# Ledger of designs, part 12: designed miniproteins, single chains, continued (3)

Each design is a single chain, and the fold is of that chain. pLDDT is the mean over its residues in the fold that is shown.

## One batch from the design tools (miniprotein)

Design m8383
Fold by ESMFold2-Fast:
Structure m8383 (fold): chain A 90 residues (1-90)
Amino acid sequence: MEELEELEKKKEELEKKIEEKLKEMKELQELDESEGYMETLKKLGIEAESEEEARELVRQLVLRLVAELLRLIGDLIDIELQIKKLKAKE
């Protein structure tokens, strides 16, 4: 069953992407707590003009990562449902 193998491969790819995004979120949280927002962004190659701007940019980056994670989780659920349907036909 080529379809089952392709779906399981896509599932593994999605799981890896989710793990990468979770790691990015954890790194942002840890940096933010240990140093100021401007220093956090500077380590990511982003220059902010003020701590207020840096705080807003970090907040936007976190919200974007959360949105990306939710989308990836949704895709993972869809793939898992497809795998379950194929296994039920066997």
Scores: mean pLDDT 77

Design m8384
Fold by ESMFold2-Fast:
Formats: C-alpha cells, structure tokens, sequence
Structure m8384 (fold): chain A 97 residues (1-97)
C-alpha cells in the first residue's frame, strides 16, 4: 500500500524538479497521473500523461530530466508486470537522451 503512494510521490517530485518554476506543478501533476494509471493497469492513459510530461521537459531543454522521468516510470511499469508499457517508456528515454 505505502509503496504505490511512494512511487506516485516520487514521480511528482521528479517532474517538479526537472521542470521550470512556472510549470513545475503541471509537469509534476502529469508525472504523478502517469504513475497512478500505471499502478491501476491503465497503460494507455499512463503513456499519454508520460508523453505530455516528457514533451514539456524537452521543450524546456531538459532532455536528461525527461529521460530520467521516463526510466523511473518504466521501472514502475516493470514492477507492476506491465512489460509493454515499460519497454515503450525505456525506448522513449533512449530516444531523448
């Protein structure tokens, strides 16, 4: 129970830390939503939120932050048994970094 909340909080924190101050809550929120949907098994919605967060980070010039977020979300998906989502997130991280 506590692990899922920790993963959501970590996704939020990573998104916030990687984003510029003016949209840190938007990116953090998108990252947290991606984690929530991965934990719920809604991989399609999770990937949409993850891609939105990564796009904002890349637009701000933080490709390394976008890749780090994608790798973290990939680990969350893998831990949940969502291998296809995990592989897609890892591919996105590698393409950006």
Amino acid sequence: ATEDLRDIARAFALGMAAASPENQFEVGGLAAKAAIHLLDGDDETALKYAEQAMRLLVEQGNREGAAELARFLSDVAEKKGNTEAAERLRQLADEIA
Scores: mean pLDDT 87

Design m8385
Fold by ESMFold2-Fast:
Structure m8385 (fold): chain A 102 residues (1-102)
Amino acid sequence: MPSKTQQALQKTISLLEEVKSAVQNALNGKMSKQETLDVLDKAIDEITKLRQANKDNKETVRVLTLAEASLTLAILSVQMGMIETALKNLETTIEDLKEKLK
């Protein structure tokens, strides 16, 4: 049972790191605001699918719900032009999830 939560954590961390890279590229002017929002929207869709697939596992659902909340906050921050805030919040969430993996 712990191994399923660990697998979900690893996949979620990888997805959030991909999103962080996109937000970092937006901050550096290498990616448009719309392209960044598209990456964030796809990430939320993937996390939602993972949560639906794992709805019987409370720990996995909790992890995925936290990731969805973090992505939603990042979308709002990017929409408001607070790209640095989005980056910081994503970094904090990734660190928290990595600590749970240990």
Scores: mean pLDDT 83

Design m8386
Fold by ESMFold2-Fast:
Structure m8386 (fold): chain A 57 residues (1-57)
Amino acid sequence: ALETASVEITKVGEIVDYVDAEGVSLPVIEGEVVTATAADSARIEAALAETKARIAA
């Protein structure tokens, strides 16, 4: 069920890691880590929804 939601966060992490390896962006890496802190089942969906809203905005 969380597979579709987790896919988005995983993609963001991959892009962040790639850019960081090239030029290094501390705020970008930390932003993803903050989202990953949501280990709770209910919190995971909330965190991903918020992250998606940020990317869209």
Scores: mean pLDDT 46

Design m8387
Fold by ESMFold2-Fast:
Structure m8387 (fold): chain A 100 residues (1-100)
Amino acid sequence: MEGVQKLVEAALALLEAFERAVRAGRPLPRSDAIALVEELLKDDPELAAMFKSMLDVLAPDGFFDREAIREFLDTLRELFSHDPELQERVERLLALLEAS
């Protein structure tokens, strides 16, 4: 249970960072996303490694553009289908991506 909650907290923090980047019209650097995950999951290096591996696959060129963010959001929808707060935040960011 604790590991799942930490993953949800990391995902919510990443969603906030992506929303700020999209609203600013800027791609999010993968290094910024990785640093955020490392800080939030510093006491759980295995969870941090798993999350960072996912970020590497989604942003292989080092930046989360709009397409990479959309793929990340689709992944979060599938992984955290039981978390209504995370689902709401994902849907808001998807709507923002389509509107901008």
Scores: mean pLDDT 78

Design m8388
Fold by ESMFold2-Fast:
Structure m8388 (fold): chain A 80 residues (1-80)
Amino acid sequence: MKPLSKEELEQRIRLAVLDPDIEKSLKNLDKLEEEARKQNNTELLRMIDQAKLTLKSIAEIRKQTEELKAQEEEARRALG
């Protein structure tokens, strides 16, 4: 009957950020963003934007870590 409360949306945003599947988390945040827009709640939209930025930063760090591992392996091959 009533739309999701602010507290329920905040909880779902936090749960989405904790999901190890970043792509799935981003899709869940997109759905929560649509609900926040229906409520015209700028605070919730800001929280969703921050969560998306956090997930993207985590993905970038993981990519950089894999690139560093690849560089280390290449250096070891050059010496052998």
Scores: mean pLDDT 74

Design m8389
Fold by ESMFold2-Fast:
Structure m8389 (fold): chain A 74 residues (1-74)
Amino acid sequence: SIEDIVKETEEIAKLFEEDPEKGLELLRERAEKYGVDSSALLERLREAIEAGDWDAAEREILAAMHRIISAYRA
């Protein structure tokens, strides 16, 4: 359900604060589950994290969630 996707997004955001590598892995798995190409998404997120730009990382996570929800509804 959409509620499950929202919950997963919150869990991913929490993991990015605690363990960015695990957060990226979980996001990849969720994207794959809903048929979203995660390659560019993961690279943009990794770059934001490496730059220490947490605002950019948050925007990329939200954009990823939007794509996953859109794919789920399609």
Scores: mean pLDDT 72

Design m8390
Fold by ESMFold2-Fast:
Structure m8390 (fold): chain A 62 residues (1-62)
Amino acid sequence: MDERILEAQRALHKLGFYTGPIDGVLDEALRRAILLFQRHFGLPEDGVPDDATLAALRALLA
């Protein structure tokens, strides 16, 4: 579901990692933002909004 992508876009945009549109599309710019975030927080660098990545984003924005 595109909901995971939308959640990642909103969270990364709030944190300044992503400046592109919040459209639910996993484009190259969003993939790069996810990889940068994953590297910064010691997560597996898969470039997708996996459960670990979303959990880390939620923790930072809670």
Scores: mean pLDDT 81

Design m8391
Fold by ESMFold2-Fast:
Structure m8391 (fold): chain A 94 residues (1-94)
Amino acid sequence: HHHMSGKELLEYLKTLSEKERDLVIKSIFNFYDINGDGTLTREQVRLFLKDLGLELSDEYLDKYADENGTFTYEQFKKLIDDIINNKELLDKVK
């Protein structure tokens, strides 16, 4: 575990304004968007979540992914917003 835990990152996002949170989440999205195509694969989203110390099932991720299993920025942001507002999920973050 490094100095900023996944829980600390998610709690930090909760303290930001909507505009600031959008900028931070967009920065995270772009970092994991290795192909630069404006979408994340399920594997790329899973890598981000593992970096947070959070493991979510494929079935959980499928609720946010499109029919091809990919995440647009809007879908990725919704996933993050739902995690930071869900006490049960936030408690699973290390």
Scores: mean pLDDT 77

Design m8392
Fold by ESMFold2-Fast:
Structure m8392 (fold): chain A 98 residues (1-98)
Amino acid sequence: SMDEAKDQVKAFLRHARRLLERAEAEPERTEEIARELADALQNLARELAAVDPETAAFLAEQAARLRALVAAGEASLEALRETYEALAAYAESRGVHA
């Protein structure tokens, strides 16, 4: 349902924020954390595909962007912050607040 989808997005924003905070505390784990966030984004995109295809497409795009950065050796704290800010802004535009 759409209400359950919104709850999943809200929970995901909290998870993404914790991952960002972990990378800020342990910058040497940034690449590992970027992979974890990309995998989590792709998993949520698959779960939401039938209920909220627009949000699913956005999440999949963010996952693909992070995976490309990891593959290029360009995973950074800045990239994780940009990803989190994009997710938060998108969620807010859909009436979901972290």
Scores: mean pLDDT 88

Design m8393
Fold by ESMFold2-Fast:
Structure m8393 (fold): chain A 111 residues (1-111)
Amino acid sequence: MTEEEIDRLSQKAKEIADAYKKNLDEAVELLRKFLEDEFGISLETLRQADPALTEEEFRELLKQAAKKVYDEIEKIESEPLTEDEKRRRYTEALLQAVVDIVQPAADRAAA
């Protein structure tokens, strides 16, 4: 992962966490847009692997992922880390959220 990618992804993670604190729907929408813009991941693309996936289930995955990003960033900010260490951990938190959203569809497609 390049330094430019870390800077961009860490900023996005912080935006999602800040939104989650103020408005859950905004955090969900930011995460949905991020998935589509960065990875081409949408409900429609996930349904190619898992046709049974509903809008309600997808929204719940986004809510849970946004909460995990918020919780992890709160934890990171409570620790005496350098700005570089914080950016790398913010990036990892966001990438883990992406995995958490796609893993259920991937697991069902593999079964």
Scores: mean pLDDT 82

Design m8394
Fold by ESMFold2-Fast:
Structure m8394 (fold): chain A 63 residues (1-63)
Amino acid sequence: EEKERLLKEAEEYRTVADQAQAGMDEIRARYPDSPEAQRAVDAMQSLVDRANTLAEELRKKAE
């Protein structure tokens, strides 16, 4: 079913977002005073935002 495929893809994007959030926490814990770590966290936040947007779009298409 196309709806099932879209919902599965949405779930996969949400999983990527969750893993990126875990990565941000790990980087902050290991390098709290590093500007490079802060830059990496900012990049991950952009990926999380995009993954969540894609997940929402796929979910709407499944309707």
Scores: mean pLDDT 79

Design m8395
Fold by ESMFold2-Fast:
Structure m8395 (fold): chain A 69 residues (1-69)
Amino acid sequence: SMQDQQQQIQQQAQDLLQQAESARKLAEVLRKQGEEQKDTPVGKSYDAAADALDQYAQQLEQQAQQMLS
């Protein structure tokens, strides 16, 4: 039914949002590590990894939003 399909879509969207939240939390941890190594190649590597995780999280959030709209 349409209701069953909508429930499945909502669960999938929630899973994507949870994955996005996990990625953003990891990005925060990496950014804090980058601050400890500020202006070093290691610090820049942490910042780049954090940026990649935030971009990944944004893509997951956009996918979830499209599924719910």
Scores: mean pLDDT 88

Design m8396
Fold by ESMFold2-Fast:
Structure m8396 (fold): chain A 76 residues (1-76)
Amino acid sequence: TPEEREKFESEALKIFQELYDKALETGDPEVLAEAQRKMAELYREGRRLFDEDKVPAEEVLEKFRKEAEKVLEELL
């Protein structure tokens, strides 16, 4: 539904903003660039799962949170 789409978009943005801020704190432009690349990949996959595979927004968001945490562990 449109409401589920808006929830997905707003919550995904919050997750990505937190990851971006953490990467920015390192002061390393390569870490920031890699974090941005990983975020773009996660967003694209999540949109496909939500829009095409009809996976519930909350399930996609949970996957986003776990993958973002993994990215932080790998880069920071």
Scores: mean pLDDT 76

Design m8397
Fold by ESMFold2-Fast:
Structure m8397 (fold): chain A 93 residues (1-93)
Amino acid sequence: TSKEIALQSYKYGLKAGLAALRGDFDAAQQYIEKVKQLYKEAIKKGDEEAAKYAKEAYDLGVRAVEKVRNGDISGAIGQILRSLGNILDLESK
């Protein structure tokens, strides 16, 4: 289940960044909360690998949203592409 939690976490982090880019900060915050719930689930299960991926997904999503809020659109796109890269890497395994 580590891979499943990791994939869902990165997908929600990606969706948060994309929502922020279109100005939907309420949707962005809801997606970030989904990543937090996945992190809590991983911790509760003792799945250290899943928790590590969920934390990285959270950090990427939060940075993407913050960069959009600050007008750093190129930096936000960079964080979004990192989330996408992690999704593609995990799905190729």
Scores: mean pLDDT 86

Design m8398
Fold by ESMFold2-Fast:
Structure m8398 (fold): chain A 111 residues (1-111)
Amino acid sequence: MELLKKAKEHIKKAEEALKEKNYEAALEHAGKAIQYARELLLKGDYESAIELAEEVIKILEQLPETAKRYQLLGAAYAVLSLAYLALGDYEKAKEYAKQAEEYYALSEALE
């Protein structure tokens, strides 16, 4: 699918930016990858959405603690929650929903 390919290019660019310590570019590309993960989720491609969200989380965990980082972590965990809910894994969906709420709260606290 074209969406997954475009998302993977943004993951690669985020990893390259992280390696260069260009944290603003890393956040921008991670954000784009999460947008594609949401589109895949809406199309019913739950497995690809999960893969992208997990890759984005790995990148974001290496960035400095900023409001934007926590906002994107919340968005990534929200994608995981909705994908696992759609797949019938209610326990994982609940756990990831809680993590998404916690990261959104941290983002608001750092305004």
Scores: mean pLDDT 89

Design m8399
Fold by ESMFold2-Fast:
Structure m8399 (fold): chain A 98 residues (1-98)
Amino acid sequence: SPQVEFLEKLVDILQQTVALFSKAIATGDAAALAQGKALVGQAKALVEANKDLLPESLYKSLMASLDAMYASTDPVEAEILAGSMLTSVSTLLVSEKK
């Protein structure tokens, strides 16, 4: 379904985002932080383009978290936000596949 395809793409982007922020925390690699933030931008564009496939409350929550990740200067805060979002989106994806 279009919703499952959207959620699978979002999960993939968020998994990569978490991995890049984790690498930035572990190594201090500024390039990893920049790549993670670029993926946050891609996730924002994907969520906005597919907002009709999400409950309004979840859409607003995801957009607020993505904005907070992008604005954050602390990769630890960004990783926590990304991990929480990944959990929420993965839970929804599993529910939609049943």
Scores: mean pLDDT 86

Design m8400
Fold by ESMFold2-Fast:
Structure m8400 (fold): chain A 96 residues (1-96)
Amino acid sequence: VVKKAKEIGERFLKKHQKLVEETGDPFLAQSRTLRDASRYAATELKSPEAARHYQRASDLYEEISKLGKYDFDLEVEAGVYQVAGAVHLTIALRQQ
């Protein structure tokens, strides 16, 4: 059984909206959403590459949240790892 990237994306978008409401911090919410995406990639899709990139992006967004002052370079780096995670997630979905 292969889930489409769009379907997975929609599920994580819904989780992100809930986390923004719960945390009051969009960067912390993004971190939590990417952590869940990393876990999903590792356990359900068996993609350690996607999991690693999403976890790195999650860690960076959590760091931005903890700083209390946003760093644009750190946000850009987090975005790059998020994109890399999405690429490897797509590869994993095609292999099932």
Scores: mean pLDDT 76

Design m8401
Fold by ESMFold2-Fast:
Structure m8401 (fold): chain A 76 residues (1-76)
Amino acid sequence: GGPTVLSDDELRALAKLLTPPLEAARKRAEERGETDEMKIQMEAYRELAANTEGRFGAVARERLEQLKKALENINS
């Protein structure tokens, strides 16, 4: 099937859930000199996907796979 479509309220809720792992990923990236925003977002979505179930977990896994494919295409 296609990507999961979220309502505006669900998108705001997902953004709130993503904020802590994204801030943690950015801090770790800073410590190692990583500036690739895609790699930072991939780390954040990987943590969210591992720790979240249901509809938001499904969206996090879908977005992680999209980021992985995009990153592989750039590095090929």
Scores: mean pLDDT 79

Design m8402
Fold by ESMFold2-Fast:
Structure m8402 (fold): chain A 70 residues (1-70)
Amino acid sequence: SKRDLFLELVREVLKKAGIPDEKIDYIVKILSDKNITTDEEIERVAESLKNDYPELQKEIDEALEKVKAA
């Protein structure tokens, strides 16, 4: 599903950024607990992540484009 792909890509982006596995698991769990079902909800979550991690804006945008293409 697009949700599962998005969560996997978020995990990969955060791991490449050097964020500790414990914090990545926490972030992914929070996102997984949200009822993310639409492209608009995925986009809002991506915007929230870019606000929290502005240094990862490009990587988050690339992940979002891959999800939208799936």
Scores: mean pLDDT 76

Design m8403
Fold by ESMFold2-Fast:
Structure m8403 (fold): chain A 90 residues (1-90)
Amino acid sequence: MDEFLALAEEYEKRGDDEGALNALVAAAYHALLNGDSELASKLFERAIEIAKKDAGLASTLATFLGYVLHRYDLAKELRDISKKLREEKK
C-alpha cells in the first residue's frame, strides 16, 4: 500500500495524471482488502478528481471500477463524464 501511495505522489509531481490515477486506484484497492474502507473511499475520491480532468482517464477508471470492483454505479457515472468531456469539452 505505501509503495503505491509513494508512486502516486511521484507521478503527480511529474504531472503524469495516468500514472497517478493507476497508483491511487491500486492503493485504494489494497486499503479496501485490508478493511480500511474509509481510506479506500478517500483514495478513490482523489482518483476520481484526477479522472474528471480527462476523458481517457475517466474511461480508464470507469473500466476498473466496473470490471475489478463491480461498482457499476460509479463506472456508469464516470463513463457518462468521459462521454460528455469528449462531446462537449474536447
Scores: mean pLDDT 76

Design m8404
Fold by ESMFold2-Fast:
Structure m8404 (fold): chain A 71 residues (1-71)
Amino acid sequence: MKTEEEILEEAERKMDEVFAQARAEGLTPEQIAQRLLDLRNELLEKYPDLSPEGVARLDAHFRARLAEAAA
């Protein structure tokens, strides 16, 4: 079982990979946002035992990255 910290580290790493691919492929901010939302859903499906607090922390990290994509 991964800790919440390990799950957040995996999320940050995978979000960095999304931004790297976005730069390589010339994705729009809207396409980056969609990939980030897809990644959030994938992580929640992969870690169904994540606590409500853990989900809130994960959502905070995704909100920060979505704001970065929109800027």
Scores: mean pLDDT 81

Design m8405
Fold by ESMFold2-Fast:
Order: C-alpha cells, then structure tokens, then sequence
Structure m8405 (fold): chain A 83 residues (1-83)
C-alpha cells in the first residue's frame, strides 16, 4: 500500500518537474527572441506537454526500480530537460 502510494507520488512529482522544465525552456526561447508571442504560446503548450510526458515516464521507471520520491523527481526533471 505505502509503496504503491510512494510510486504514484514519485510519478506525479516527476511529471510536474518535466512540465516545469518545459515551461522554463519555452520562456527562455521567448525572452531570447527566438519565437514571437504566438509561436511562444504554442511552444509553451508543446514543451510543457512533452516535458510532462517524459517526466512521468522517467519518474515511473525510477519508482518501479524502488527509487525514492526525490530520485523519481530528479529522473523526471532529467527526462523533461531532454524532451
């Protein structure tokens, strides 16, 4: 029970970390002038979605290997950064 709840928490935290990194990437590109405002909004949605999906996968893999919630977050963040 507790291990299942910890795994779910790790997956959710990993997904959130990936989503957040996607948002940061989009924001940096917008500030750097690499995209206009309309492109920036589409890029934000796309990178947040890709980051969340990658983060969820990374967090799930870490949790299934018995890693801690913190390690699941770190793997989610890494996966999101690579997305």
Amino acid sequence: SMKEEEAKRGIEIGAGAGEGLGAIKAGVMRVAGEVDDEEGEKLLEELMKKGREAGEKGGKEAAEKGKSVRESLAEGARAGAEA
Scores: mean pLDDT 77

Design m8406
Fold by ESMFold2-Fast:
Parts: C-alpha cells; structure tokens; sequence
Structure m8406 (fold): chain A 77 residues (1-77)
C-alpha cells in the first residue's frame, strides 16, 4: 500500500501542477483545493513545507481526511 515515504518522494520529484492535481483528487473542499493550487503555483516550497505537504497527502489518502485538510490549511496560513 501507499506509505508516507511514497508521498515524500512524490512531493520531492513532482511538478507543482502534478502536486496540485493530486490534492484536487483527494480533498472534498473545492475552495481548499483551489487555494492549495494557487499557493503551489505562486510559491517555492522549503524542504520543511514539502515534508508537511507529503504528510498531508498521506493523511488524505489513508482515510484521515480531516487531519490532512487541517495540515493543508496550516500550510496556507
């Protein structure tokens, strides 16, 4: 199954557009998905921000959607 390490590798190697597309597929809030897309396309992520994004994606993909969405909202703050 998908692991946190798989999402770390994805976030490190994927384009901002690819990361935004995955977020859109996993979040239920379209406003949050749009805000994350705008953030990723307008900002360069630090390694710490990429780690937080990988953790959020892992939480979203493994049935912990509320926690993953909360972590994405913290990233945008």
Amino acid sequence: GLTLEDFRRFVETASPEEIAALVESLVTDPALAAAVRDYLLSNELSPEQREALAEALYLLATGRAAEGEALLRKLLA
Scores: mean pLDDT 84

Design m8407
Fold by ESMFold2-Fast:
Structure m8407 (fold): chain A 87 residues (1-87)
Amino acid sequence: ARELKERAVEIAERGVEALRASGSRDPALLRQVEALEEAARYAREVPDTVEAGIGAVLRAIGVVWEGYLTARRLGDEELAAALAEAM
């Protein structure tokens, strides 16, 4: 159960790292950093159950996916690829 929570945090942190490495100052991508940091906090705070762990992983993936779609709309193909790898 803890391994799922740790995986959710890792997915979110990898997403943050990709966004920070991009150097983008776009407000939508900056908001995605905040959303990923929130997903990581959520993952750390949920109960140590399989259901909560799965939910945390899916939430982290969902936020990374929204970042991926935003990067694609902005034409940042390198960031989009990095976010796809974070999932």
Scores: mean pLDDT 84

Design m8408
Fold by ESMFold2-Fast:
Structure m8408 (fold): chain A 70 residues (1-70)
Amino acid sequence: SASRLEEEKKLIEKLFEEAKKAAEKLSKEMQDELRKQIDEFAKEAIERYPELSEYIKKLVEEVYKHIDSV
C-alpha cells in the first residue's frame, strides 16, 4: 500500500543517514566494509520495493560521495 511504502521510505532514509555518520568515524578498511553492507541492503530493498529503486540508488550515491569526501 502507499502508506507502507511511505513508512519504508522513511526507514531507509534514516538508515542511510546513520551510515553517513558512521562513515565519518571509520578507518578506510571499515569504510570499504560499510560500502559492501550498503550495497547488499540496497539490493534487498530494491527487490522488495522496486518503486523506491531510483530513490534508494540516490541515497547510495549520497553516502558514497560522503565517504569519498572524508
Scores: mean pLDDT 79

Design m8409
Fold by ESMFold2-Fast:
Structure m8409 (fold): chain A 88 residues (1-88)
Amino acid sequence: MEYLETLKKLYKYYDQGKLLPILRKVKEKLGMSDEEIAEATTKLFQAYLANKDLPEEEAIAALTAFIESDPTVKKVVEAAKEVIKEEE
């Protein structure tokens, strides 16, 4: 649930043109480069778009497997979740 909801919120921020301030805070928290953040975010959005229309249980399982398989992507989504909570 947590990964699916976080990606749904991030994609909504992207669609609203509000993503850059969130990614800047994630970059600062993780000490990552702009290229690393952009690559991880692209991978996360591609995974979200590929799985968002699946039944919820299947979408959660697929996203969890993907995120847990990539330590960089996992760090980025966990930091993004924290930043989003601070902005809400």
Scores: mean pLDDT 81

Design m8410
Fold by ESMFold2-Fast:
Order: C-alpha cells, then sequence, then structure tokens
Structure m8410 (fold): chain A 86 residues (1-86)
C-alpha cells in the first residue's frame, strides 16, 4: 500500500468506528447493500477507482476491510499496522 492509500484507509476505518457518524448503516441504506460482503465489495471498488489500485493492492484493501468488519475491536491493531506504511 502507498502511504496515501494507507492514510485514507485509516480515515475511512475511523469514520466507521465513530458511533456518531453511523456510516455503516448510512452506506448500507443508501446503496442498498444487504451484507458486510457487499459493503466490502462497494468500498474496494471505490478505493480501486480513486487510487488506481493494482490487483494485489485491491486484495490487501479487501483483507483489511474484512478483518475490521469481522471484528471492529481490532481497529487499533489495524491502524497501527497501517501507520507502519506511513
Amino acid sequence: LSPELARYLITVLEAFADPEINLYERLKKKYNLKSDEELVDYLVDWFEKQFNLTPEEREEVRKILEEFFKDPSKLDEIIARLKQRL
């Protein structure tokens, strides 16, 4: 991951973790996403479009998002790993 992509991933993950924003429910409702898998697919496609991701970078972004949505309590660990790329 590029430092720019890692920084933006941190911002997005922090926004999902903010209970006042309610981003998870807002995106699922707005884009009619019915599962966490569909939400991850939506976000991966968005990152690919914005950052011109390689297939390898796309899979790395997917794994990070899947890890976060499977266990949001790992947010601090995921952010710490992403900060190693800054």
Scores: mean pLDDT 82

Design m8411
Fold by ESMFold2-Fast:
Structure m8411 (fold): chain A 74 residues (1-74)
Amino acid sequence: PDTIRLSPEEQKYADEVIEKMVEALKAGDRETAEKLLAEFKEWAQKEQGWSEEEAESLRIGLEAEALIRVKELE
């Protein structure tokens, strides 16, 4: 529903986070998946200047994408 516009650098990091989350979720390691999301959110806020609300929306989007990919690989 909401279109979040990422730079190429932000998109690359988001893709890396999603891939690592997919592997963690397949292994049943929710703690690692949550840590990856938190690290991405912090990076977006501290280095890219995203607001708390923007970073939270992006975090939710990354989690949803990772869950969709896990389901498709089943």
Scores: mean pLDDT 76

Design m8412
Fold by ESMFold2-Fast:
Structure m8412 (fold): chain A 89 residues (1-89)
Amino acid sequence: TQEELLKQAKEALSNIEGATNAINYIVAVNELKSVLVQMDDATFDKFVKEDVGKKTLTPYLKAGLEEIQNDPALSPAKKTALANALKKL
């Protein structure tokens, strides 16, 4: 369900933010990518506004979100929404 995808995205985002080493970071970024690709645009926009938009950018969180934004599997609409959110942080 979209609600389960949103829950998984929030967990993966938290895991990127809390990453203490490169392996945990890579795993969390790949988990978030997989979930975000599967979301509908409405659920994605909600996640970006309510979860991503409320974060303080740590080095890992910034790097992970920029990597996801540039991933070819992510739709152009999702890339634009994420890029706009990152510009406000």
Scores: mean pLDDT 79

Design m8413
Fold by ESMFold2-Fast:
Structure m8413 (fold): chain A 84 residues (1-84)
Amino acid sequence: MKPIKFPNIEPKELETGTVIALEKADKVDGTDSALQEAAREIVKEMEEKGLSPEAIAYSLMVLGYQTGRVEFGRELALKILEKD
C-alpha cells in the first residue's frame, strides 16, 4: 500500500488542522454516523479558514488514526486529493 504524500504543508495549517481533527475525534462515540459527521465538520471548518486540500486530507487521516479507523480516514483523504 503506497502512503499518501503530504508535500510541505505549512506548520500553521498543520497545527490548525490537527487541533480541529483531535477535537472532533474526541466527540466520536464509535458509530459510523458520528465519524462521518466529524469528518464533515473538519472539512467545513478548514474550508471556511481557507486551508489547503492537503491540510484537510492530513486532518482526516488524524481523525481516522485517533478513532482507530485508519482506512476510513485514508479513503476520505484520497477523495479530497482526487484529480478530475
Scores: mean pLDDT 74

Design m8414
Fold by ESMFold2-Fast:
Structure m8414 (fold): chain A 100 residues (1-100)
Amino acid sequence: ATHTFTTTEKEGDVTYTYTLTVDSDKQTATLTVTGSDGSTSTFELKKLSDNKILATQDGKPVYELTKVGDKVIAKNLFSGLEAPLTPALEALINKALAEF
């Protein structure tokens, strides 16, 4: 079964639309980030555990997402830097973890 969720947030002069489609049968999801400036990025999400998701882009692992309480921390797998997700994106990833 598939479920689609969408949310928007504004950063400066750009409005971002996040579209998350979860395939609970495959334990995978697709996240599309579209900016009002014409930017588009797509990530494939795979559930690794109850509190971890791997995000890949063009078949390449780019982020590991870890749920800590209600917070989601993104680790960039190239730099090793960790940062919390924005509130809108955090809410979507929490939905993905619940629906996987």
Scores: mean pLDDT 81

Design m8415
Fold by ESMFold2-Fast:
Structure m8415 (fold): chain A 95 residues (1-95)
Amino acid sequence: MLEEIRQQLKKLEELIKNNSPASTIYDQLVKILNLYFDALPSLSNEEAIEVGEEILEALKKVKEHAEKQNDVGTVRLVDLYIEGVQGEIDRLKKK
């Protein structure tokens, strides 16, 4: 649900701040993405866009962290998720 997603985003921010391994940060990111997509049918378009944009900013931070660690595999996976979340936001904005 919305509050759980935001709580997990805060945990992701702490992991990045503490310079955790890219794999650990990626696992937390995947948990957030699963929560978001599972919650989508229950969210208003406004809520889904707002939280999606929060997740998109988090994805960009994870990508930058993975790039600094030379984790090319994580960078590629995060790029895929950036496209997916951006596509969902764009879809919702057209309604």
Scores: mean pLDDT 83

Design m8416
Fold by ESMFold2-Fast:
Structure m8416 (fold): chain A 81 residues (1-81)
Amino acid sequence: SLILVSMARASLEQLRRLIEEGNFEDATEAARTLGILTKSAISDPESKNTGISLAEEAYEIASKASEETREVGEEILELAK
């Protein structure tokens, strides 16, 4: 679904912004929301490959943040496996 992909991309950019601001508490919540959207995108055959790419990008961004945000990023990366 193009709508799910658009929502997931918007959530990814929000995650990036929060990490750049040093707001790791809200970044962890944003990462969890991104995980839900990414899982939905991967479950849809039309958006599966894009969802996998978004999961990988989420992990790379989250790896630069707090331990809690990184752990959520690792959970999102597992969705791509």
Scores: mean pLDDT 82

